# Designed miniproteins, single chains, continued (5), part 49

Each design is a single chain, and the fold is of that chain. pLDDT is the mean over its residues in the fold that is shown.

## One batch from the design tools (miniprotein)

Design m17688
Fold by ESMFold2-Fast:
Structure m17688 (fold): chain A 83 residues (1-83)
Amino acid sequence: YEKGQKAYLAGDYESAIAAFKEEASKGDVLSAVNLGWLYIELKRFEEAAEAFDQAAELYRKEGNEAMAKVMESLAKSAREKAK
């Protein structure tokens, strides 16, 4: 999370994406959420939906069904914008 956030604040979006992807693959749900929002800012809506789906899965593994539902809604909204 911290590494991705530092890259984002520096305006290095590709480094931020790479860092958030790596952190999310290790189970960091906040990195998956931030990856989704970063893709929304970049208008990469299909990739945003994939990131929010990953965040939903990570929240479910933690037993947080409420946040998993929120992430699923964000993924659906991103897919609608990708059309």
Scores: mean pLDDT 82

Design m17689
Fold by ESMFold2-Fast:
Structure m17689 (fold): chain A 75 residues (1-75)
Amino acid sequence: QRLQIMAEELDRAARELEGKGLTEAAEHLREAARLLAGGPEQVAAAAQHIMKAMSVSDEAFETVRDALERAQGRS
C-alpha cells in the first residue's frame, strides 16, 4: 500500500511537471511510479529515477519533494 500511494503521488507530480514543459523530469517520475507499482524489488530502480527527476531543475526538485511529503503523510 505505501508503494502504491507513492506511485500515485509521483504520477500526479509527473502530470504537473509535464504541464510546465518539464518533460524529462515527468518521464523519470512516470517510470519511478511504474517501478514502485511493480513492488518492493523495484524500489532501488525507482529511487534512481526520482533522483534524476529532482536533478532536472529547482522547480522539478520542489515538485518531487512536495509529492514525497504528500505520500509520507498518506502512509
Scores: mean pLDDT 84

Design m17690
Fold by ESMFold2-Fast:
Structure m17690 (fold): chain A 94 residues (1-94)
Amino acid sequence: MTPKRSLEEIREAFKKAAATAVANAKSEEELLEQLKMIAGITILDLRELHPEWSPEEIEAFLIEEIDEVSKKYNIPKEIEEELKAYVRERVAAL
């Protein structure tokens, strides 16, 4: 599918999806799994919107968004670090 979202719409979608995951997750394991899925979808959206972006630029975007959401919702440091590691692994595989 051709992405119809702007970069700001992708940021807003990530933040809303993360807020929903925090509200609805029944465990830290479920929260991490939902956040990993959201991050994976966001990587694909960014690649379709900005095919010219390097893997490093995609990583930087997602790490910034993860930092903001983790601070806002007090996500445990262990979950934040594992999510960041997942993003780095997914981006390195691009």
Scores: mean pLDDT 82

Design m17691
Fold by ESMFold2-Fast:
Structure m17691 (fold): chain A 74 residues (1-74)
Amino acid sequence: SILDRLERLRDQARAAGDVLTENAADELIHYIRTGDELSLGMALLQIGVRKVVAPDDPLAAELVELLDEVLARE
């Protein structure tokens, strides 16, 4: 499921010290579980920063793909 993929990404980001990806994945998990629009907003902010700072990282690419799938559900 998308939640399993986000939880895996969060754990991988934590192991890599990628705080932006870890926090963004955690916020997307919270948004999916609760519908909290603030969590979505925080994820979008962190993803925006991540796209500028280190866009070529595989974790950043997976985060963007998962965000697109979350938004496609809306």
Scores: mean pLDDT 82

Design m17692
Fold by ESMFold2-Fast:
Structure m17692 (fold): chain A 98 residues (1-98)
Amino acid sequence: MLEEEITEGVAEIMLATSITAEESLGKEENAELLRKIGELMSQIKNAEARYLVAKAALAASQGDMEKARELLEKAKELFPEEKELIEKIEELLEQIKL
């Protein structure tokens, strides 16, 4: 797999998530949740798992919690070694108030 391609995709999604958060966040608690999510995402060692989680975070920031959960479940299934970090991120994403 091309690490450079995955890293670029993750960076683009994280930037989009930050922009969407800045536009959607009339609530300071959402900003703090997104900061914690980003911190946990940086601890994910597998680039593909990180990419799927980034896509889930973007979906959640847009109000698509169904898509976010589907992507997180897929990431946990494909990368069980990252499950603990992904579950922590899932818990934080469910706390986002849109």
Scores: mean pLDDT 70

Design m17693
Fold by ESMFold2-Fast:
Structure m17693 (fold): chain A 60 residues (1-60)
Amino acid sequence: MDDLIKEGEKAIKNKDKKEVQKVLDRMKSMLHPMYSTVMDPEKLKKLLEMKKKLEDFLNS
C-alpha cells in the first residue's frame, strides 16, 4: 500500500496520465467494499486521499 501511494505521487509529479490511471485502477480494486472493510482505518484514509489526488489530476 505504501508502494501504491508512492507510485501515485511519482505519476502525478511526472504528469504521466497513463501511470496515474494505472495507479487509480489498482486503488479502486483495493477500495472495493469486499476489501476496504478489513483494512486499517488510517491506511484506508491515506488510500482515499491519494485516490482523490489522482482523480483530480485526471480531471484537470
Scores: mean pLDDT 74

Design m17694
Fold by ESMFold2-Fast:
Structure m17694 (fold): chain A 73 residues (1-73)
Amino acid sequence: NKGVEAFAKELQKRFGLDEETARKIAEALLLGKDTSEPPDPNGVERVKRALEESGLLEEVLELAERIGKEHGL
């Protein structure tokens, strides 16, 4: 998914996240689910909580909405 890849790349560039972490955040926020195996039913909520605790939630959600809209998500 181009939107997920674009968002993961921006998270790596902007916040210095590793590829795996950035992709997991991008999938959680753009697809609304954790895609790990086995799936974590609280994965999305945990990602949002971690971002909120780091003071990044608002900025990351703004990027997710912008990239999602750009890529038709």
Scores: mean pLDDT 73

Design m17695
Fold by ESMFold2-Fast:
Structure m17695 (fold): chain A 69 residues (1-69)
Amino acid sequence: SWEEEFERLRELLKKMDEAISNNDQQKFLEIAAEIVGLPVDQYTPEQLLDLVTEKALEAFRARKAREKA
């Protein structure tokens, strides 16, 4: 369900924040790969954060559109 997908995204974002707090770049990249579904080794951490943010905003917009429908 879409609700399960949204919950999964929130869990991944929480794990990403933990990786940043622990200065664990490898774990950060692994979580970013799960969120964006792209080869993450081609991107800087800043670019990956931008892509993750865009993906999260897209999910938020999709949720809002579905709630209105």
Scores: mean pLDDT 73

Design m17696
Fold by ESMFold2-Fast:
Structure m17696 (fold): chain A 90 residues (1-90)
Amino acid sequence: SERAEYVIKLLKESGVTPETLKELVEQGKKLLEEENLPVEDINAAKVALQILLNEIRKKKGLTSEDTPGALSDEDLEELAKWLLEEIEKA
């Protein structure tokens, strides 16, 4: 989707590295375990994206109406798949 592509560009421009993405996915897995939810890579990647987007929103003063705060479930799944692919390529 155009929204997912825009967010990918925004994440790349924010200087996020594959190493940072991997650390955020591991943090996501820990959060899923604490909530007793299924610890799957795709779910952990979705949690990692929410953490990362929240940090970008705080730094830039963005509102929930902006692209980082207004993602659909389909956009989150597309972004989570991209995030996992970036980790695998590194």
Scores: mean pLDDT 74

Design m17697
Fold by ESMFold2-Fast:
Structure m17697 (fold): chain A 80 residues (1-80)
Amino acid sequence: MDKEKFDELLAELTPQERELARAILNALDYEGKVEFDLDKLAEYFGISKETVERILKRLEDAGLVKVEKKGNKYILTRAD
């Protein structure tokens, strides 16, 4: 994972948004893939679904993750 891009992204986020980004990237480092339901993830972190989707978009735009929607779940993998 590109640590410089990650550190720059984290500097732009609120503490709650940083917790979400950190949890996603730690899970990707450990498992290589993360699957979740958007509603459940938003509820768990106490943020809006729009905020979760914005964080996912920022991670994808930074080249850190690839975001796919499959049925009722979001699937995140490392970017190539």
Scores: mean pLDDT 76

Design m17698
Fold by ESMFold2-Fast:
Structure m17698 (fold): chain A 80 residues (1-80)
Amino acid sequence: MLLSPEEFKKNVVLSAKGQREMGLSEETIAENIAHSAVSAQRQLNLSKEETFKLLREIAEEVGLSEETLKHAIELVEKAL
């Protein structure tokens, strides 16, 4: 069964919070979130706009800084 965008978001947020608890850098967490957003775009056939919305919602829930969010956005833009 294909995951919904909401289920995908929940899984990525939980994974990112777990990565932070394991001591991964905020930069590495942002890169992993960016890769997950690109994967979601391909697997769920999301539009570019929906992909960036999902990325921003994940970043908000994870508590990424403005600078790490900008880095994640740039990675997604390069991959799409």
Scores: mean pLDDT 82

Design m17699
Fold by ESMFold2-Fast:
Structure m17699 (fold): chain A 76 residues (1-76)
Amino acid sequence: GGSVTLELKDVPASVVYALVGGVEAAGGKAEIKGFTGTGSAPADATVVVSGSEEGLAAAIRGGRDIQEKGIGEVTI
């Protein structure tokens, strides 16, 4: 299995946790690195995703959704 790393900038904690939940629902594993955001306050986060191909696909889709909605910046 591969891994995907998402670098998130200016993203609220609720959105980061929603991304993690989507990965876990798809059977993947997600780890949040260095995130210190609280509530609705935007913060930077690194999310490392591993496990199933479905989990990796969910991470990529979630990252693109964040960019598409203008919620924050994402680098994959």
Scores: mean pLDDT 80

Design m17700
Fold by ESMFold2-Fast:
Order: C-alpha cells, then sequence, then structure tokens
Structure m17700 (fold): chain A 85 residues (1-85)
C-alpha cells in the first residue's frame, strides 16, 4: 500500500544521504534523484513527502559537511523541477 511505498522511499533517501556523506556526494545525489523520480511514477503526493524528508536530511548533513548538504538540496530541487514539468 502507499504507506509501505513511502517507508521504502524514505529508507532509500536515508541510504542515499549516508552514501553522500560516507562515499560520494555525487553518488548520493544521483540516488536521491532516482528515488524521487520513482516515487513520482507512483504518486506525486508520495514524491512530495519523500522530497520534504530529503530536504530535512540535507539540513542535518549541512551541519556535518556543508558541501554534502548543498549537493543533496540541489538534487532534490532538480528532481522536483522535473516532477512539476
Amino acid sequence: REEELREQAIKAVDKAVKTAIEESPEKGARMIEATLDAAYDYSPEVAREVAEHALKKADEAMQINPEVGKRIKEAVERALARIEA
């Protein structure tokens, strides 16, 4: 159901943010965009909620590494721009 898909998408975002911090900001950003694109294919409402979660995680990442946090925010903004187009 929708709640299960939201949970999976949120977990995917959490994994992507961890990847951005621990491995590569570029890789994490790509994973976030892919997760949001996939969520949108199912439901724009789910994609919006997942994007809000990703932005919150980006703010947390900013406190640890500003470059990572900024990269994640930019990835969410790019995905949302495509979703709204």
Scores: mean pLDDT 81

Design m17701
Fold by ESMFold2-Fast:
Structure m17701 (fold): chain A 64 residues (1-64)
Amino acid sequence: MEEEFRKKMEEILEKVRRGEITPQEAVDELKRFFDSLPEEEQKRFAHLYVSGALLAIAASLPLP
């Protein structure tokens, strides 16, 4: 389960880095995947979801 979540995050982040999807689309896709998990898994992986969403947003920002 954790490996599947990490794999999904990696795929989404790679698509954002390549410009194939927007950060908003990446966050939405990650949210839909997270919401599809059982409650027990959602509780365990909440921190990974938050981290993934932040990374997707950061990947689109020019760092000053």
Scores: mean pLDDT 74

Design m17702
Fold by ESMFold2-Fast:
Structure m17702 (fold): chain A 63 residues (1-63)
Amino acid sequence: MKDLLEQIERLGRLARETLSPEGQRVFEEGLRRAREAVDQGDLVLGAQLATAASIRGIGVDLD
């Protein structure tokens, strides 16, 4: 559990340093959902949502 929350925090920092403001917004929305899943104890869903958030944020920047 703790490791996933730390991973989500690291992904948030990476987004702020790397992605455009549009990419950051999409990424942070996805990370919020990932945190909700982790808070409910669904670590697998939390990890999946964090990964999806990363992909979506990058996708916005590629467009």
Scores: mean pLDDT 72

Design m17703
Fold by ESMFold2-Fast:
Structure m17703 (fold): chain A 91 residues (1-91)
Amino acid sequence: MTPEDLREDFERLWPTLPAEIEENASLLSAEQLELQRELAETRDLAAYFKRLAKELIRKNPEATEENKEIEALMASIKSNEDLFEYLAKLL
């Protein structure tokens, strides 16, 4: 999954997620916010979105339907990472 594909998946499942990510990022410490901005500028956007997804769920526990969609997307990303690690061990 490319960073662009990951962004599209998040935007499709939660259309307001980009705005909510920006809002939640403002609630983090300056150091954490800067690190997340650096991750967003690199090809490691998967880690960036996973971290923000966890923070968004923690800040908005009452948003149960949206949180379920985020958790499902995170599980899909983790499954892909596990698949890549499995394939690497076979090489």
Scores: mean pLDDT 58

Design m17704
Fold by ESMFold2-Fast:
Structure m17704 (fold): chain A 79 residues (1-79)
Amino acid sequence: MMEEIDIGMAGMRATMRALDTVESLSGREKIAAMGMGGAVLSLADLPAFAAALRERFPSLTDEQVDAIVAAVGEAIRAV
């Protein structure tokens, strides 16, 4: 429970940091993406997270999605 909260918080922070350079998303869309990043509790969830980002935010490039997913994966590994 506590460890899952820490992982979720790490995923949210990593998503927000990765989105800081993305000008194509509104503030509300960035908040929604952060919530999606916070739902990534293991590395096994990363493919589903990538697919959800592409579906929900079609303005994101493949390179931007890959960067966000990589940042979340790195942050989760660091917990």
Scores: mean pLDDT 80

Design m17705
Fold by ESMFold2-Fast:
Structure m17705 (fold): chain A 85 residues (1-85)
Amino acid sequence: GKKILEEVKKKIEELKKALKAGDTEKAKELLRELIELLKKGLREGKISLEEVNDVIFEIKLIIVETGNKEIEKELEKLVEELLSL
């Protein structure tokens, strides 16, 4: 539902701050939390696959702009886990 998307949006803002600070560990933690929220929302039927894809695209764009390959690889692994639902 909308509440999950609001939590996701809040976590994306925290992710942006962690990336700007160069805090790779915090960024990976926030990515795991984001994917867990999306997975739960999909499982409970509270968010659509379209909404999940939109969120993943936004996160991917943010990470690619930083050039951080470690965080990019972490996102790829977590997305594979999410899509295996």
Scores: mean pLDDT 82

Design m17706
Fold by ESMFold2-Fast:
Structure m17706 (fold): chain A 81 residues (1-81)
Amino acid sequence: MYRVTVYYTLNGQADSHTRTVSAAEAQQLLDTVRANGGTAIQRDDGSTMLFPGPAAGAQIMTRLGLTQPNLTVQSVLIQPL
């Protein structure tokens, strides 16, 4: 199990969304970011920080069920539980 925290801006205001996901779902988020030219930084604590960029951001929102307009994903933190 992994904790996923999405850091985003909605109408220029910063907010976050956190959920627990399976290892397979965490891997899908990582693969989506890498496939769309985003950056993944693995940290010494076993967590991974994702910087999706514009192309991956929309796909991440769809996968996490976040469908609000004017929402921009800034980063995603994946932490092992």
Scores: mean pLDDT 78

Design m17707
Fold by ESMFold2-Fast:
Structure m17707 (fold): chain A 72 residues (1-72)
Amino acid sequence: PSEDELKEGVVEVGIGVMELLARKSEKEGKADVAATLRAGIEKARALKEQGKYDDAIDTLIAAIKKADELDK
């Protein structure tokens, strides 16, 4: 696989993990946390479609950090 194919795979795994975290947050009644994670997923998907994999990864990391701040 190319470096870009590996980065795309990392973005896909990251999106999958964040979808699981969003569902968990919804089950726990943490609507704001779930909404923050889903917004991050949507932005990361758009960046992935543009081939901007590093920006997509940064977007996922930023969304997780923001969701973690809301969960405290």
Scores: mean pLDDT 84

Design m17708
Fold by ESMFold2-Fast:
Structure m17708 (fold): chain A 89 residues (1-89)
Amino acid sequence: DFLFKKLEDEARKEAQEILDKMLANPSQATIEAIKKKIADLKAQLEEAERQAKAQNSVTGTLELLKHYVETTIKLYNEVLEEVKKKLES
């Protein structure tokens, strides 16, 4: 639907901007920075799930956040593979 698509489009733009910056100067530090962003997103989702469970509410909002985080992680993993490929070249 519209809201999911908007979040996916935002995630794609963010991933593309990060990819462009990191491809300009690929390094091991760049790879570690992407891994940290993925870990931070996973931690954010886990905390949101804990809070939702404690409140016994907001299931629909949590599903939307989960979809956004999972989509962003997938895109960041694609960026990570591109950076690794450039670093190996």
Scores: mean pLDDT 73

Design m17709
Fold by ESMFold2-Fast:
Structure m17709 (fold): chain A 60 residues (1-60)
Amino acid sequence: MQEKSIKNSQELADIAEKRGDFETAAKYYRNLSQQYKIAGKDEQAKEYEKRAEELEKKAA
């Protein structure tokens, strides 16, 4: 059910990160974390949450 949204968020996060827009990239990684959490994939959710936190540190 969430495959299309997950793929879209992954692509948008990658584009933002390549552009140096770490704040936008972090936002999409947080969205990915939330989607994986809802899907019951806790390990993937935690990984994207960590990625978002690291990008937020770069943006600050």
Scores: mean pLDDT 78

Design m17710
Fold by ESMFold2-Fast:
Structure m17710 (fold): chain A 62 residues (1-62)
Amino acid sequence: MVIRTRLSPLASALAGKEFGVEGVDEVEIDTDTGTAYLISSKTGERIEISLRSGEALSKLGE
């Protein structure tokens, strides 16, 4: 199942800092594969992050 939602302001700021992308404001999560995409509505940039190891959650400040 693919779920797309908005990031909290804190998660958006952390994603911008850690991944070097300005204006990351959405995330698309594939719960079947444990893959997520960080999305910038301003640039259309998509950054793939893996949820399998928990590394992505760490980078989002969780």
Scores: mean pLDDT 67

Design m17711
Fold by ESMFold2-Fast:
Structure m17711 (fold): chain A 60 residues (1-60)
Amino acid sequence: MEKIKELIKKATEDGLKAFEKLYERQVARAREQDPAAGAEIESRLKKTKEQAEKNIELAK
């Protein structure tokens, strides 16, 4: 069953990579427009990422 666990990890990592690309684009855009607004948007996206990571933890 180790191989199945590794496949699940790969799928999770692929999902995180896609999320990180979107996250970086949003943060870069926000920082380019307004540094102060960028900080707030970054905080929101960080919470979204933490929720995704928490979901992975709960899946165990």
Scores: mean pLDDT 71

Design m17712
Fold by ESMFold2-Fast:
Structure m17712 (fold): chain A 87 residues (1-87)
Amino acid sequence: MEEDVKRFIELVKKYENKKLEKYVKPDLKETFSDEKKVAKASLILMEARKRLPNASVEAFLNAADELVKEGHPLGNTLMALLYLGTK
């Protein structure tokens, strides 16, 4: 958990003040079917937002997309949670 939070924060800082890169829209129905992944991703996102209160939603979306590209098991869930927050 803490290592996942640190990696996500590192990526959010990397994308701070950068424009949103093109990302694939998440499959919300499939992604939210795994309650354990949703719970873990929610905790990571909450902790990252507490540590980076001024970071843009675009920076978080870019960071989540990078986690998906790295093959992180919670990357798609983080992307889906952030995507819902933009609606």
Scores: mean pLDDT 75

Design m17713
Fold by ESMFold2-Fast:
Structure m17713 (fold): chain A 100 residues (1-100)
Amino acid sequence: SEVLELLEEMVEIVKELLEKYEKGELTDEDLQEALERLTELEHKVMPQLSEELQKKLEEGVKAAAMAIFLAKDKDPRAKTLFELALKIFEELLKEVKEEE
């Protein structure tokens, strides 16, 4: 499924950001590229989801975007928001798999 592949990419992006954040290796370039790619993936996935799952996708992307902004400011709350975004995308991926 194309939707599953796109959602798996969103999960991988947030996982990589969280791992780099924990190691202190996260760059502004990583953050900018991730935000751009997550936005592109959101636009591709959104029309293929139910209204309920669309809201969940929006919440996940908002959490990831907030985490990115906080990470740029060296705000320790960034970790919690990355973990929230990851949880939302993983739950969304599971729900889409169960509907196929």
Scores: mean pLDDT 87

Design m17714
Fold by ESMFold2-Fast:
Structure m17714 (fold): chain A 116 residues (1-116)
Amino acid sequence: MEYILQAEISATMAVIAAAVALSHKEKLSEEEVEQAKKALEYASQAANYAREARELYLKGGSKEEILKKLEKAIEYLEKAIEYAKKTGDEELAKAVIKAAEKAIEYLKKAKEEIEK
């Protein structure tokens, strides 16, 4: 449970970092803005899957369904990192990557606790 909550928080921090990066769009090329939008989209979907996993856990949902949601959250965070890297090596891109990597770490720990 604790790791799922920490993953949701860290994924949400990746969303916030991506949104902050987009608030400086005047410093980004058109291509970099589109990559940043994709990073935000994937981070948002990952945060939603982490939340759904937590809600299923709290309601006594199936282990299989919870693991599937955690796996999807990891997949979308990896995509968020990929697109954040394409925005260039800016400080804000690094913040997105750091938050997403931390979220993946917590999701993997949550998955290990639930699996065996």
Scores: mean pLDDT 81

Design m17715
Fold by ESMFold2-Fast:
Structure m17715 (fold): chain A 66 residues (1-66)
Amino acid sequence: GSRLVRAPTVAAIVSAALHSDAVKVLVHPSHVEAVREALRERRPDLEVVGDASLPSPDVVRLVYAE
């Protein structure tokens, strides 16, 4: 399944990802590089993908294993 979460900063996105068991996070394309870098050491297993169809850059989608 997946969930939309409000995360208005890179730090908020990182916090949401670290406190979840999500396998993938969909972020605004402009945030992909910053989020990947921030999670590189702590969640290198987590796939970070840009998604321009998100309702705003302040929102991310956490995707969980089926």
Scores: mean pLDDT 82

Design m17716
Fold by ESMFold2-Fast:
Structure m17716 (fold): chain A 90 residues (1-90)
Amino acid sequence: AKEAEERAVEALRELGRLGEELGVGSQVRPLIDAALEALKRGDYDSAYRHARQAALIVIEQARKQGNEEAVRRVEELLRRFHEALLELKA
């Protein structure tokens, strides 16, 4: 559904923004862009792999900064993204 695509795109945008806020934007941006391109092509498996790689970079940086709230937010964004992908596959 169009709504599921919009939710998936929003989750990726929020993940990218959080990476920028934590100082790893340059490392995360190419992965977010790759996930968005895969999503646009209907390659949901590649979209999830790229999003997960971006999420891991952001989580590592958040842990180094002692920012447990950011860790939880990244985990929630990745979960929302995965749920949107499952709806798109249905």
Scores: mean pLDDT 88

Design m17717
Fold by ESMFold2-Fast:
Structure m17717 (fold): chain A 74 residues (1-74)
Amino acid sequence: TPLLRRMEELYRRTEERVRRGDLEGVQETTREAAVVLGEAERLYREGRLSPAELEKIRAIFDRVLALHDAALAA
């Protein structure tokens, strides 16, 4: 799915930004990931996304959020 691919891309970008100490960039990709998650949840409610796809997107978002929280110590 396009949303799954976008979430995977955002996770990779967040990892890169964490590694380089780009905290502004980490906040940016985390915000974008939250938007992607919101779209995925909307499509799921509309019957346009499978439960398995939503679970995968949520799992990747949780990893993005963990990277964000660790980087910002928040």
Scores: mean pLDDT 86

Design m17718
Fold by ESMFold2-Fast:
Structure m17718 (fold): chain A 86 residues (1-86)
Amino acid sequence: SELRALLERARAAVRAGREEEARALLREVARALLEEKGLPVEPEIVEAIADAAIAGVRVRERQEVTAEDRAIAERVRPAGERLEAA
């Protein structure tokens, strides 16, 4: 998926501290989404969507990703403990 690939690249850029690169990638995501829905690709709308998306990526990396990592750790803890014991 093109949108998934662009979003993963944007997340990697945020993690690396390259926020301007991430913003550029999220503008591409916004443009592609508007085109897919047949909506006008207006620069102001693209910028607003990109701004919202960068905020969402930052929140996800700080809160939701951490929560998901905790959930994954709980699911695999017995296997991890067994590997540590081996």
Scores: mean pLDDT 67

Design m17719
Fold by ESMFold2-Fast:
Structure m17719 (fold): chain A 77 residues (1-77)
Amino acid sequence: SPEERMEELVARAKAGGKTLQELLDEVRRTVHPWYRYDAAVAVLEASGATEEELRYLAEHSKDPAIQEAARRVLERR
């Protein structure tokens, strides 16, 4: 389910075994578009992404859901 996929990706983000880009690529490829924004927000928060990484994603990500997720997480920093 989309919920199980999101939980798996959040767990991987917390484990720190993958780069932020690899995690977001998995979100883009494996999470249904309707849940992609929520999944990206959860992964970004769980990964401990820096303000610099979040600004980069907001400006350069080609996925609108990931761009918006990065902006949302930045607003909370």
Scores: mean pLDDT 83

Design m17720
Fold by ESMFold2-Fast:
Structure m17720 (fold): chain A 74 residues (1-74)
Amino acid sequence: SPEFVERVQRYVALRNEWDAALAAGDVEAMRAHIARLKELQEEIEKTSDSPLAKEIVEGLRDDIAAGEAAVAAL
């Protein structure tokens, strides 16, 4: 669906913003991005049940866990 494509594009944009925050060592920006990833995960889980959507949700969970670990290591 077009709405699902928009959510995937938002995920890509959030990953790029995360890389910039991580490079800058901006912990507040990193925490804000983790919160946005969690919101996107909930939106996809509520609105999509395809195998592709499930794979994207797993990727989001992995990125959230890695992001939280990166913040804890700073």
Scores: mean pLDDT 82

Design m17721
Fold by ESMFold2-Fast:
Structure m17721 (fold): chain A 99 residues (1-99)
Amino acid sequence: LDELILKTQELIEAGDTRGALELGIELADLGIDYLDAGDYQSAFRAASAAAMALESAGKEEEARKLLEEFRRAIQAGDVAAAKAAIQRLKEAIEEALRE
């Protein structure tokens, strides 16, 4: 997780939006895996890094909204809603890659 977050930040700093978005997809998948393991803190870190990748593509408002949905779901203990939020984040990243 930590290495993927650092690589994503490095790609954003370098202006490699496509590379950051590709790692954002991997981070979203890891976030779902962490939710399945009950590691909500690592899931949040993964989702936050994926949202940063989406923000780097100019989708700041969408990324913030999706991350807020995730945070709300986790606070409510609703793992299914949290997974749905990460899945929507992944879909938004995939759409940004097609543009």
Scores: mean pLDDT 83

Design m17722
Fold by ESMFold2-Fast:
Structure m17722 (fold): chain A 95 residues (1-95)
Amino acid sequence: MERERLEELLERIRELRAEMDRLRAELATGRLSPEEVRERVEAIDARLREIGEEVARLYEELKDPELKKELEEAARELLEYAREFGAFVAPHLGL
């Protein structure tokens, strides 16, 4: 079902956002090395790219306008969240 595929992707988006939140919390403690920060950011970037590709594919396959709107809204929220995350992390990468 289209809805099941959407729900699976929405869950992955929630998991990625939670991972970004965890890294931001850890950065606030000042205990992460620059190399550890880079590795974790690279992993998040890779997953963000993968999810972006899946969003584009699913959006094209969905026929229900309501499901398309839910996916589009979730994608926009993720992009804004990723942008805020990047801005927060940038000073820690250059140190």
Scores: mean pLDDT 83

